# Ledger of designs, part 38: designed miniproteins, single chains, continued (5)

Each design is a single chain, and the fold is of that chain. pLDDT is the mean over its residues in the fold that is shown.

## One batch from the design tools (miniprotein)

Design m17301
Fold by ESMFold2-Fast:
Structure m17301 (fold): chain A 93 residues (1-93)
Amino acid sequence: SMEEKFKEIDKLFKEINALLKKTLDVKQYTLYAMLLMAIHSDIWLAVTSKDKKLSQQLLQQAIDTLNILKPELPPEVQKKVEEIIKILKEMLS
């Protein structure tokens, strides 16, 4: 279900946040935490929206933004971002 997939995504964002806090300086951590929070909020809006077209656009934008951001992140975080992208693609199917 969409709800179960969102719970998996939420868990992965929490794990990413913990890793970033341990590996980055305060300024870099704050920047990436804010960007990831914005992406997480867009995914939540997609899941709760009754507009199917808007939902699909928000999920695709989240995938695109995560792909742009991924190369800048530590390798362990990149793996978790790839897991989120996989789940988002399943939600589009």
Scores: mean pLDDT 89

Design m17302
Fold by ESMFold2-Fast:
Structure m17302 (fold): chain A 93 residues (1-93)
Amino acid sequence: SAAAEERERRELAEAALRTLALERLKEENPELFAAMDPEELRRRALELEPEVREEILKNREEIKKKYEEMEKNKEENEEYARYYAMVIVLEVE
């Protein structure tokens, strides 16, 4: 059970990181994101994953603080979802 839980957490972290990398592509160039085919998007997101992970690790304290504030205020928006994903990534570093 413990090994299964650890695997599940790692799978969730991988999915979260992929989502965050795709969101970064969208933020940097929405037009390019909309026009790019799925294979190209996947390749670009994969290239960004290490950079996104490093940024999350560098800003660990800020991310946790922001997530805690959003939890207190019951903010259920895209920003909350993004910080939640970042926290998932931090849980399995």
Scores: mean pLDDT 80

Design m17303
Fold by ESMFold2-Fast:
Structure m17303 (fold): chain A 103 residues (1-103)
Amino acid sequence: DIGKPLDEKSKNKYYAIFPLRFNAEEAGLLHIKSPKEVDVHFVVPKSAKDNPLAYLGPFLVAMSSYLFDGKVVFSPALDAALEAAKRAGLPLKEWYEYTLLAL
């Protein structure tokens, strides 16, 4: 599900450009095409390899910012990402800071 559009049924005029960039050796690149040709490569750090969902929340927030006028509309997926972040041992403060940076 990483690298896929958040909502394929939505009329997406804009896709969020996630400003996060990592080492290409350690992660895929976030590459966004026109809404007609949605092709998204989610970027995660190597340290997140065992739990990439920990970084899905900022990505979902960034995507929803452009798709739905700044609203987070994928609450079940965001809840799953937050639970994954807790299991990965990420502090909630850092998680919210990433979410704010992505928004």
Scores: mean pLDDT 41

Design m17304
Fold by ESMFold2-Fast:
Structure m17304 (fold): chain A 90 residues (1-90)
Amino acid sequence: EAEERIRRAEFILRAIKIAEEAGLRNISPKELLPDSEVEEVTQLVGGLIAEGQRIAAELGEEAAREWLFGIPREAQRVIEEARRRLEEEA
C-alpha cells in the first residue's frame, strides 16, 4: 500500500541520516536513538553495510560506492511516487 511504502522509505532515509551524524561525531548511532528504535535502525544500517561489502567483494569498491550513494536518492524517489498514488486515490 502507498502509505506503507512511504513510511518504509522515510524510515530508511532517517536511518541513513542518523548513521551519517554518528559518523561525523564519531559516536555510536545507538546514542542518537530512543531505546525503542535502536534495534530496527541498527539492523537496517548493519544490513546496508553487509550488502555494500558483498558488492565490493564481487564487483569492486567503485560499484559498492555508487550503490551506497544511490540509496538516499532512490528512497526519495519512492516516497514521491507513493505520494502521487495517494493523491490519485483521494
Scores: mean pLDDT 66

Design m17305
Fold by ESMFold2-Fast:
Structure m17305 (fold): chain A 91 residues (1-91)
Amino acid sequence: SAAAEEAVARAREELERLKEELKDKLTETEKEILRLLEEALEALRAGDLEGAHEHLGKAQELFKKEPPSKELIEALKPFEEALVAAIDAAR
């Protein structure tokens, strides 16, 4: 739906903003977490709610095993809000 596409685009914009803000400060694990979040957004755009849930689960596993920097955790808050809106719009 148009609403789902707009919500995913907004979440993608927030993710791009934090990537630009943190740039060279990201660890390899943090980059992998961000890649999984991008894959979750692509799954949501395609209407694949199960795939989105799987990618988010993998990101959460890495987050728990190797906690990101406080700067990344703070920067992810606007993205998390937009992601929830995208999931709701895709339902």
Scores: mean pLDDT 82

Design m17306
Fold by ESMFold2-Fast:
Parts: structure tokens; C-alpha cells; sequence
Structure m17306 (fold): chain A 85 residues (1-85)
């Protein structure tokens, strides 16, 4: 189904983002990576709920790197969600 295809796309994007965060763990890199993936998710037509699931995954990963990394993701995510209404 369409929902299954979008869910598979979400799972793939989460995996790629987790890999990218592992390879570039600076605060600035985490912010840049998060912004890039949120833009890609919008381009792919993912739903608001799927984008929120992605944000939760990235927040967990960034939190494991440190509090500054998590705060950077929270700032990026907040700006993105405000743009979505």
C-alpha cells in the first residue's frame, strides 16, 4: 500500500541519518544533517506523523552524543515544525 511504501521510506531515511550522525558527530554537523533530512522528507511526501517519528529518532541519537547535540536538533526541529504550521 501507499502507507507501507512511505513507512519503508521513513525507515530507510532513519537508518541513513543514524549512519551519518555516527560519521560526523559535531554539534554543527548534527544540525546540518537534521536540516537536510527534514528537507528530504518533505520532498518525499512523508506525513507530519512520519516526520515527527523521524525527529524523535534523531533526538534520541543526538542525546547519546551529548546535551549540546540534542539542543541543536531540538532547535532545528522546532523551526521546521513551525514552518509546517
Amino acid sequence: SRQQQLQQKLDQLILIADTALTMAPTVDDVARITEGFLDRMEEEGLTRDQILAFIRSVLRRAGRLGPDHRRAVERVARRYLERLR
Scores: mean pLDDT 81

Design m17307
Fold by ESMFold2-Fast:
Structure m17307 (fold): chain A 70 residues (1-70)
Amino acid sequence: SVLEEIKKLIEETIEKIKKLSVEEAQKLAIETRDKVVKLVEENKASDEEIEEIRKYLDKLGELVEKKQEE
């Protein structure tokens, strides 16, 4: 399902950004968010699926913000 693909993509991105510089982490997070938005639009995800995806994107955003403050 597209939901499982998106969740996996975000989780893989989270693991990668832990090892990247702040600038590289920001760039990868933006690229991943753009890909997720495109997949949501192309597949017409339900409101429930969008809420689940939003939680994963929030987790990604929090990690990037934490890296910027360090």
Scores: mean pLDDT 83

Design m17308
Fold by ESMFold2-Fast:
Structure m17308 (fold): chain A 93 residues (1-93)
Amino acid sequence: SLEETLALIREALGGDPEVLERLAALTSSSDGEVRSQAIVALVAAGDPRADEILRQIAEEEGVDPEAVRDHVRGAVERLLESHPELRALREAR
């Protein structure tokens, strides 16, 4: 859900290494919704693993890695614009 995605973004923006490791593990989930939420949260946090994960997804789907990266980053920016508290957490980093 959107609320679950926002909660994960909020936790990821806290920069806790244990949270980021848990999110990285969730990007391999068999549940596509959980996997997508974890990827979005890692992208929002600027975790370097996010770029590699998005590249691998693009290669598997046969699409341009830049297009996938731009699409996901665009979605994250729209979420942050709609949620000023999350934008403030990212800017404080």
Scores: mean pLDDT 80

Design m17309
Fold by ESMFold2-Fast:
Structure m17309 (fold): chain A 95 residues (1-95)
Amino acid sequence: DLDAAKAQAIAVVEETAAGMIALGWNAARVDAWKARVVAQINAAKSKEELLAVMERAAAEVHLRGWLYSMETGDPRAVKLAEEFTERLLEIAKKL
C-alpha cells in the first residue's frame, strides 16, 4: 500500500531528523531538510516515485553524515545515516 509506505517513510525521516539534532546538527537546517523530504514523499504518486525520493534522501544523509564526521571527528553521524538507509530499505522491500 503506497499510503502506508509513505506514512512509514515520513516516520523514519522524522525520527532521523530528531537523531541528527540530538547529535548536534543545526536544528534549523535539519528541520528544513525534514520539511522538504516529507513534502517530496507526500507528492509521490507511485511506488517508483516514492523509491526515487527515498534513494535521494538516503544518499543526501549519507554524504552529510560523512561530511559531519570528517569535520568533527564524530563517527555517530555515519552510523545514523546507515540506520536511515536500512530503515528505508525495509520500506522499499514491501513496495
Scores: mean pLDDT 88

Design m17310
Fold by ESMFold2-Fast:
Structure m17310 (fold): chain A 93 residues (1-93)
Amino acid sequence: SRLEALREALRARDEERLRELLREELETDPELRELYEAGVSIRDLAYVYLARHDPEFGISAEELAALEPVVRKRVLELETERGVEAIREAVLK
């Protein structure tokens, strides 16, 4: 899948492959486009995309610490929202 390909490209630190996989989103996704225009790295943009779209996405403390501050904040917000939603689903079941 594209999500799996993105994870593999991140592990390989293949920035060219990450640009290829995210090319459409850099033009059509308002959040990723704004971050890209602000000079955020393609690797950090891939972490934002995976945090939003991949239900199997997990990030290590080391990976999180390596992110640009604006991206780290956004990934933490997305992970917190995902965790809160999982708790809601479990409690309201």
Scores: mean pLDDT 78

Design m17311
Fold by ESMFold2-Fast:
Order: C-alpha cells, then sequence, then structure tokens
Structure m17311 (fold): chain A 75 residues (1-75)
C-alpha cells in the first residue's frame, strides 16, 4: 500500500490544527493549509477540511475562510 505518512506531510497538518486552536492570523492559517495540501493526497485534504470545520465551530470564521480558500485553490 502507499504510505500516507510519506505524502501526507503530517508536520504541516499538525501545525495547521495547532494554529486553528490558538486562533492564529488568517494569513498564517492559509500558509499552513497550503503546505499541508502540497502533497495532494486525500488524507491531507481531509485533515485540512476538518481544520476548516473546527475553525468554524470555534467561531474563527476568518481562519475557516482562509483554509477554504487554500482548498479551493488546491482542488
Amino acid sequence: MLETARTANPEAVLELIRAVEEGAEPERVYELARRALASGDEASISFVAMAAALARLEGRDEQAEAIRRALDEAL
């Protein structure tokens, strides 16, 4: 099987989730989402989409919009 860990860039995904939890600036969240999506694998896309949902749930609409922007540009 293809190893998700090799393509998923797990460090970038973890940094994105942390940034959302800390309420980081939308530009920083966008940068991290772009880095997480650079591999193009479905696992990374799913985690980035989850981070957008998490940001929205926490009332961080600007961060959620930044992540959605990165997703639209990658897909």
Scores: mean pLDDT 75

Design m17312
Fold by ESMFold2-Fast:
Parts: C-alpha cells; structure tokens; sequence
Structure m17312 (fold): chain A 77 residues (1-77)
C-alpha cells in the first residue's frame, strides 16, 4: 500500500509515466480495502497540489476544495 502511494506521489510531482504505471500495477495487486486507501491518499495529494499551484485557475481550485471535502466525508463513513 505505502509503496503504491509513494510511487503515485512521485509520478504526480515529476510527470513520470513509468512510475505511474508501476504504481497502478502495485495497486492492482492490493486488496480492495487498500486500493481504496491508495485512491483517497493520491487524490487528496493531487487536489492539495492544485490548491498550492499559483498558476491553477480559480475554477480548478474550487473543484479541488469541493473534492477534498467530499473525500473527507467519505473517509468519515
């Protein structure tokens, strides 16, 4: 689980398609519960990156904020 999250974060930071592919293959080998956790962590990281990107549009930042709120609600259930 942790290694898949780390590879996805590295792929997002560097735009590394090969690392994204490695992370996807690792994720496929995980139980569904762990796949869901990887998805939440990676999507949270990507949304936070958009919020901290000064070149991102206000619409993209609003979408990222709404998505983070939705993820938090889903994790609470």
Amino acid sequence: MEKAIELFKEAIEKGDVAKEEEAVELMKSLPPEEQLKVTYEVQTYAAEKILNDESASEEEKEDAKAYLKKLEELKAK
Scores: mean pLDDT 77

Design m17313
Fold by ESMFold2-Fast:
Formats: C-alpha cells, sequence, structure tokens
Structure m17313 (fold): chain A 55 residues (1-55)
C-alpha cells in the first residue's frame, strides 16, 4: 500500500531525528530538560506527518 510505504518512511525519519537529537545533546552538553524539548518537537512533527498521510 502506498500509505503503508509513506508511514514507514515517516517512522524511519522519526528514528533518524531522535538519534540526531541524542547525539547533539551529548555533544553540546544539553540538560535532560532541553533534550526533552527537542524530542517533544520531533514527536509533534511525527504526529503532524502521520495525520497528513491519513487524509
Amino acid sequence: SPVQEKLKEIEEQKERNIKFIENYAKKQGLSDEQKQQYLDKVEQEHQRLVESIKK
């Protein structure tokens, strides 16, 4: 299904973004609170993209 294929790509993008944030936070010495703010933004974007595909 084209929808299932796009959902897989969106999930893979989320995983890449999470890994990027974790590496960035470690390198920059971010607090757990600051790291969580970036992760929350990644989750919000993921939810937006998933919703857009379901339309």
Scores: mean pLDDT 85

Design m17314
Fold by ESMFold2-Fast:
Structure m17314 (fold): chain A 77 residues (1-77)
Amino acid sequence: IPWTEDLLEQLKEAGAPPALLETLKQGETSLEALTEATGDAHLAKLAHQVLEEQGPEGLLEFFKKNRDKPPSELVLN
């Protein structure tokens, strides 16, 4: 998956955890890698599903939509 610097900066502005951004920059998109990076199994599961189904742009929209939501209120695109 092509991760551009612009996309990673947008994810950072949308509230994606720094450890997740580093993991994505390395090309690691497995559920295990996302869980380790986020420390949140629920967030990692939803992010992994969005990424597999909708790609990097879908992941950005997911974080924008869920920026101010607690983990229990996270919704898919």
Scores: mean pLDDT 76

Design m17315
Fold by ESMFold2-Fast:
Structure m17315 (fold): chain A 63 residues (1-63)
Amino acid sequence: MLVVGVGAGPEEESLAYIRELAEKAGVEVEPIAAPTGEEAVELARRIEKETGLPSAALEARPK
């Protein structure tokens, strides 16, 4: 199942975090980075509304 993951925070860390969560969940993810958590939430909602794909806003954090 394809889902869209929108990460907030540093772009490289956000994309890596989304990929790691997708691998653990066993789902395919299209990773997108947003500059802030607020923008990540808004972008995830917009993508879900426009595409019908499940979308989640995630905050990137150091491992």
Scores: mean pLDDT 67

Design m17316
Fold by ESMFold2-Fast:
Structure m17316 (fold): chain A 95 residues (1-95)
Amino acid sequence: AVLKELKEIFNIFDTDGNGYLSKEEVLLFVSVQEDPSKNLHLQHLLKRFCPDISPEDLTFETVMQKYPNNKECLFVYLIYKVLTSDQPLSFDEIF
């Protein structure tokens, strides 16, 4: 089920278990998982994993339509959604 996979992705970032993702939490996690010589560049990640989606069109609906069951594209979407938000986001606010 898609919902189970989305919750698994969310829980990877929600390390404190508070049910919300902040920009600081997502950036810290992505920085630790990436090559330390690499700058965090969302446009590069989008082109690599979701080449048919522009940043302006990066919605959950577009991701599910063009890249169903692509965990990497869902991961990039979650990062983009949280980093462009002015407030911490719950699971229901992201998806």
Scores: mean pLDDT 68

Design m17317
Fold by ESMFold2-Fast:
Parts: sequence; C-alpha cells; structure tokens
Structure m17317 (fold): chain A 116 residues (1-116)
Amino acid sequence: SVTERALELLRRLVDALTSRDVDARIAVLDEIQALLPTQHPAVLLLYFLATGTLPVSSPLYPELAAIKDLEERARLLAERLGLDPETVVGLLRALLAGDREAAEAEAARLEEELAA
C-alpha cells in the first residue's frame, strides 16, 4: 500500500538525513516524488521533511510558502494533515541536528499515527 511504502521511505529518509549522505537523500527524494500523485498525507510530510517545502501544485503550498520559519511550517503542515504538531516539529529538530536517536524516536511516533 501507499502507507506501507511511505513508512519504509520515512525510515530511509531518517537514515539519509542523519548520515549526511547526499546520494541517499537524492534517491529517497526521487522515490517520494514518484508517490506525490497519490496526494497521500504521509507522502506530503516526507516531501516536506526532505525539502523544507511542498510541491507548488499542493493546495497547502501558498500558505506554507508565506511562513519563513521552518518549525512553524512543520507545525502548520502537521495540523493540516491531522498529525501531532509536537511530534513533527520534534522530528524536524532532530533531523536538522543530525540526532539519529531522537529522530528515530519521533519517527516511531509518526509511524503509529500514519498507520492508524
């Protein structure tokens, strides 16, 4: 399913972003982009975590692009996707810090929300 694929890509994205492996990041982003036509909330979240924005075709793009702060973008996106904003912001902070342990813990919480 799209959900199962998105959960796999979340784990790979956490690994790629915390390892600072540019080639792995590009490969994961290519796979996320291939799933964008599904309009699945998990795929939009993954795209945001990888790029700091949304596709310009997204209905949420104009509202998100008006916000300059990355954490505030994350909070808005989480609320619009029906996810816990604190978990999404926590994951974003961990990824930006390169804190793999913290990123994996927050990703596990997101996996439970996305699988529900």
Scores: mean pLDDT 86

Design m17318
Fold by ESMFold2-Fast:
Structure m17318 (fold): chain A 79 residues (1-79)
Amino acid sequence: MPQATMDELLAKAKELVAAGEEVAMLAAASAEDPSVLEIAVVAKSEEALEKALPTVEEAAQAALAEGFKGVRIRKEVME
């Protein structure tokens, strides 16, 4: 799994939403601690973000099942 900071994941997710995606969800092992998975979710609207939340939760649970010690999740709306 690639390693990234939360800031890098958020920047890339924002690029995808700016390019026309309704929601972008990116995940990578933390650059600070590879035992932690970082998930960045950026949505075009609050409605799009709300629809993505079950998928985000499923991804977080899957990561813990795979042996990650923790998951950090950052959620943002692009206005």
Scores: mean pLDDT 82

Design m17319
Fold by ESMFold2-Fast:
Structure m17319 (fold): chain A 70 residues (1-70)
Amino acid sequence: SEKEELKKILEHMEEAIKLKEKDIDKETLQKLKELLAQAKKYVDEGKLDKAKEVLRELSELFSEEADKYV
């Protein structure tokens, strides 16, 4: 199901953020964690389209941060 797929993607994103947390500034890290929590809440509420939007923002921010320090 889409809900199960989104939960798995969010779990992978959480692990990726934890792996890179020492390389990310504290403000951006906090924002990434907030977006992750929002996406999880939307998935739990069955608001899958909103969860996908938040996940997209999360992925873009994570990628931009990685590029900034490379």
Scores: mean pLDDT 80

Design m17320
Fold by ESMFold2-Fast:
Structure m17320 (fold): chain A 59 residues (1-59)
Amino acid sequence: AEAQAEAKIAEAKAALKTTSGAESVEVVDKRITDTSAEVTLRVTYKDRTELIRETFSLP
């Protein structure tokens, strides 16, 4: 479960860099359960930073 959550987080980080043009993405909070992972990411762009919360379903 935790390994799958880390994989989903890594995919989200890569997508933010490639799709949204983020310069860096940091995990600031994680809540992992047997069925879901909630993650808060600090996303740095050229002109600003944002906090994004995402939820992933785990098998």
Scores: mean pLDDT 76

Design m17321
Fold by ESMFold2-Fast:
Structure m17321 (fold): chain A 98 residues (1-98)
Amino acid sequence: SEEFIEKATRKVLEALEAHPDLRAAVEALAERHGVSVETVVRVMVMEVAGVSPEKIIEFLQKEGLSKVQAEELLADVRKLLASHPELLKIIEEALKEA
């Protein structure tokens, strides 16, 4: 549900305050794509929660991105998660507590 994703997103944002290197990586991704840190974290939460790529793209288009921009952001989010297993664990724990 939207409320579930929102709660998990908030928990991940709180956890990133204790993980400056992971926070810096997320901030760099947000800056590269011209979106907020919260938007990047929400996309990461949606991806880990198993939300379809089509629904994630739809969310990003409502946030003002083109389809191509949304697809590029999702691809970079997937790369970030693959290269940072600690970040994936934080998101999985936030989803369990949501």
Scores: mean pLDDT 89

Design m17322
Fold by ESMFold2-Fast:
Structure m17322 (fold): chain A 98 residues (1-98)
Amino acid sequence: SQEVKIAVVEEVLKEELEALKDDPILAEIVRRAFQAMIDAIKAGKSLDEAIQIGNKAGLEALKEDTSLSEMEKTKAGVRLIGIFTEVWLRVRQAEKKA
């Protein structure tokens, strides 16, 4: 289960970083959010807890960024919600096949 969760999180991260190849600031925020999720999963946290921890890390990184406008931060926050939803759906699908 832990290995499956990590594999799905890493797959989604790879896809998102490819989509963000021309947006290094948002790519770094996504990397921080995903690293926090991976660390939480490795620490034995549930998927829901790991997603909450990742979301919090991503939103804090957005809040601390001084280069993005408030509108860009809002759009990035919406994107993070979509990414975390995709992680949750893919893990659920992978666990049903295992």
Scores: mean pLDDT 86

Design m17323
Fold by ESMFold2-Fast:
Structure m17323 (fold): chain A 61 residues (1-61)
Amino acid sequence: MEIGDEVDKELAVDTSELTQEELLALNDKRYEKILEKMKESGLLTPEVQERLERARRRAAA
């Protein structure tokens, strides 16, 4: 997704060098930034928000 790519560029982090705990923190931060960008673009629907929340929970589990 283009929004995800933008967030990845903004974070500028090499995920291969992160610990599990750092990956979880990065995913949480990424989730917040994606929500912000989707709100700005008018793309944030209940379905999209639920999908992002599920992805975040999967990363944390």
Scores: mean pLDDT 67

Design m17324
Fold by ESMFold2-Fast:
Structure m17324 (fold): chain A 80 residues (1-80)
Amino acid sequence: MKEVKERVEELKERALRIVREAVEQLRAEGLPEEEVKEILEKGEEHIEGLMEEVEERAKKGDMTPLEKLEETLEEEEKLL
C-alpha cells in the first residue's frame, strides 16, 4: 500500500488538475485573465491547506479526511 505522503501527493496532483481544467473552461467562457489567475491562485492555496490538514490527521491515525478527500475528488472529476 502507498505511504500517506504518496497518497497526499497524488491527491494534490489530482486536485490541481481539476482546478486547472475548471480554470481553462472559465477562460474559454470569457472570464478575464486577471480573474482566472486569482481563481487559480486561491484554488492552489486552498488545496495546499487541505493537503496539510489531511496529512497531519492521517499521521495521527485518522484516515477519514484522506478517504473523504478521495471521494470528493472522484465526484469533482465526474463534473469535468
Scores: mean pLDDT 78

Design m17325
Fold by ESMFold2-Fast:
Structure m17325 (fold): chain A 62 residues (1-62)
Amino acid sequence: SEEEKVKEIEELWKKLEEKLKETLSDDQFNARSEEIEKEVAGLVARGEYDEAIEYIKKQLEK
């Protein structure tokens, strides 16, 4: 369901946020998180929830 996919996106974002905070400076984290949030928001706005999930997963693999 859409609600379950949104919840997965939120859980993946939390995990990615923790990883980025460990590896980046505050300024780099702010810039990178804005880029990711913009891309995810665009995908969600288009109903592309699976694509948003895969996008965040790819960021986590780096």
Scores: mean pLDDT 83

Design m17326
Fold by ESMFold2-Fast:
Structure m17326 (fold): chain A 86 residues (1-86)
Amino acid sequence: SLDELEAEIDALEEELEALRKQPPSRDKLLRLIGIALRAIGLIFDIDLQLEKETDPAEIARLEELRARAEEVLKRAMELIREIPPL
């Protein structure tokens, strides 16, 4: 559901913010990769729902959630690239 998608994005955003503040480690790297993969999956699920949705209000909500998931993916990828050799 849209509520479940939103809750998953909220959880990823919170985990990403917590990880951003941590020093580089293998655990941080693996968790950032996990966030990126989950964000990709959520974008895919949102795109599938957008193909079927006809309610303008729900379309707007899905587009907002998609933009948030894309931002999570972008930030996770940037943080991964900033990690020096461990």
Scores: mean pLDDT 88

Design m17327
Fold by ESMFold2-Fast:
Structure m17327 (fold): chain A 77 residues (1-77)
Amino acid sequence: NADEEAKKLLTEADEHIARADQAYAQGNLDEAIEHYVRAAFLYTRALEKATDPELKAEIEKKLNEVLDRLRQLGAEK
């Protein structure tokens, strides 16, 4: 169903966040940005598929967090 597809996209996005955070910790801004951008795309797709209100709220919160992070990294470059 749509929510199961949304959860799969959410999991994939979370994995990209973990990779982005690791790259940032190592000082690799370009790699960090690539993974954060990928996560944002996956969260957006997950949000489009999600029908459960709690799942939507979780995805929206995570999407906003990664967008804020990308804004900060854009200021660093």
Scores: mean pLDDT 86

Design m17328
Fold by ESMFold2-Fast:
Structure m17328 (fold): chain A 95 residues (1-95)
Amino acid sequence: SALETLERAARKVEEWLADESVSAEELVESMSDEEIEALAMLYIVYKNRKKGLDEEEVKELYEEVKKLPEEERRELAKEFIEMLRERKREAEALR
């Protein structure tokens, strides 16, 4: 299930965000291809969020992500989790 894959990926990212000793590269290398695909898809949707994407446009982006080389999907997943870590640090600095 896509939802179960997203939940597993989200849990791994949440645990990683709590552990500053693990690099984004190490996390991505520990993840399954399905988890990496899910993160890459979420990142592409997030980057396009201001365009007001409908459900059909989101499906088209998902199909495009599936067609990307494995290497490029891993890079997108890594960029997404690094962005999430930076946003967490920024939010903590404002407290």
Scores: mean pLDDT 78

Design m17329
Fold by ESMFold2-Fast:
Structure m17329 (fold): chain A 120 residues (1-120)
Amino acid sequence: PIEFLSLEEARERMREAVAAFPESFKAFIATLLELATGKKVDPADIADIEVEIVEQSENKLVLRVTITYKDGKVRRYEITIELDEEKDEITITITEEDGKVTVIKLKSKDFFEKVRARLE
């Protein structure tokens, strides 16, 4: 069984995951990018991944993600994660370098299940 998390616990665990487990967070971001772009991100082709926290508040996290591939290609993304307390929902907005915007909506529990899967 998956343990139920309150919205406050979900917020805290999101902050802790970024700070304590950057490698796991990078893996989760790669998964979000695959879901948003439809393009597979193969870890074997990645030379470097950088995650920068641009903005952090109680209900919003903005990340700048830079992926450098072994062939020298660089891809940059802005990822905005917003928590809706009334709906118990997380909205993830991914902005690509070409200005393409993808919006993903998940229940808070589903978001943390995806993060947990990358840690286990």
Scores: mean pLDDT 68

Design m17330
Fold by ESMFold2-Fast:
Structure m17330 (fold): chain A 61 residues (1-61)
Amino acid sequence: EEVELAVAVLTAAVFLVLGQSPEEIARHLIERLGYPVELVREAFRALGLSDEEIEKALEKL
């Protein structure tokens, strides 16, 4: 849903500003908050990360 994507984008943006890596952010969103992998991928894409950066962050989980 659009609201879930917006929350994921805002959460990821805050963690990026605080200096967390995309891998750490993906781990927090998926493992702690229970977000689907696809939602996290869409959130990272919305923040301007490349598909290569997104896949690399998700593959280490």
Scores: mean pLDDT 79

Design m17331
Fold by ESMFold2-Fast:
Structure m17331 (fold): chain A 61 residues (1-61)
Amino acid sequence: GPRTLGFEGSPEQAAAAAREVGRLASPADVAAIDRILSFGPEAEAAEAGARAEFDAFLAAA
């Protein structure tokens, strides 16, 4: 499903990559990325996608 089309790998791997990029940016950017991954627009987008699929399935039934 759409949830598997996100970043390949775990949220931990994404956080590690973000930290390496943040090494050149700022600690605030790293904290913001960590917050996003924790709370997360990615998780919420995946949940919204799954919900839309479920709603479409119900509408088709």
Scores: mean pLDDT 57

Design m17332
Fold by ESMFold2-Fast:
Structure m17332 (fold): chain A 90 residues (1-90)
Amino acid sequence: SKAEELKKKAEEIRELLQKILEASKNNDKEKEKEYIQELRELIETLPLSEEEKKEFDKVIEDYLAGKISAEEFVEKVEEILNESIEKLMS
């Protein structure tokens, strides 16, 4: 099902978010960019609408613009993932 696919990919996203958080703490900008690119590519494969995918893009843009912390970025991405999973289960 789409919900099962999204849950599986959500685990991969959470792993990438942890790597981004770690790279941010280490001030490793090259690894941070690499993991963000991997995150963008993974999001494109999600069984979600283009509008839902744009919600992730906005959060990524806010993080890259320095509007939110790495911790806030992780929380916001997880919120969007949980909302998307809930919508597919209803």
Scores: mean pLDDT 84

Design m17333
Fold by ESMFold2-Fast:
Structure m17333 (fold): chain A 86 residues (1-86)
Amino acid sequence: SSMVISMTQNSGYSVLKKSLTGSLDDSVKLSQLSGRNIGSSGGFSDDDTKEISRKLQDLGKATYNDGLKAGQEKLKETVDLVRSIS
């Protein structure tokens, strides 16, 4: 669970960083990458994985269109979600 949380947080920060210089496609790729090991950790359903992916996409979108504060808020939501279902 802590490993999954760390991966999700790292992916969120990567999305923030890439959104400053990248595209929404990168956000999708990062959300898929973070989801890859969630299933192997157990306790995650398809719906849980989709929710995490959606939160990561929202994080990237928020950072791309607005400031860092909005992105940080979405990142926190994503981390809290992973904690609640890990």
Scores: mean pLDDT 55

Design m17334
Fold by ESMFold2-Fast:
Formats: sequence, C-alpha cells, structure tokens
Structure m17334 (fold): chain A 93 residues (1-93)
Amino acid sequence: MEAIEYLEKAIEALKKALESTDPEEQRKYLNEAIRYLFKALEKAPEEVIPLLQRALDLLVQAGVSTDPEEQRKLLEEAYKLVEEALEKVRKIQ
C-alpha cells in the first residue's frame, strides 16, 4: 500500500530532522516529512486520518516556532503519531 511507503518516508525524514544540527537541513527534512504525510493522507484508511492530521498540525507548529526546545518537542510528538499511524495501517492492511 502506498500509504505505508509514504509513512515510512515521513518517519525517515522526521528522524533526519531530529538528528540535524543545521537549521537549513532541519527545515528541508521537516518540509519533506510534511509532503510525505500529505501523500499518506490521500491513501490512508479513515481510522488513521486523525493521527496524521494531528501530526501535520504539530509539524506546521514546529516550522513556525522560534524556540528550539519547543521545535524538538513538537517533532518528537509528531514522530510518535506517525509511528502509531504506521502500526495501525500495517494491522489493517
């Protein structure tokens, strides 16, 4: 299922964003994660849409935050939600 592939790519991008010490690189991976989550939403079962929508909201908040600790917390919360969505999709499919 394409939703699984997009969720896996979103998780990879989020890991790279969390590991990045360069603001430009972190922003690149944040934007990449957002794009993959939008693609996942187009293919995802209804049961995981609320999790993915919440993850997107958190990533948008991270992108506009001026506090590095807040950005990290928002990225970690989004990561958790995407992992939960991926596990649910794997069980449904």
Scores: mean pLDDT 83

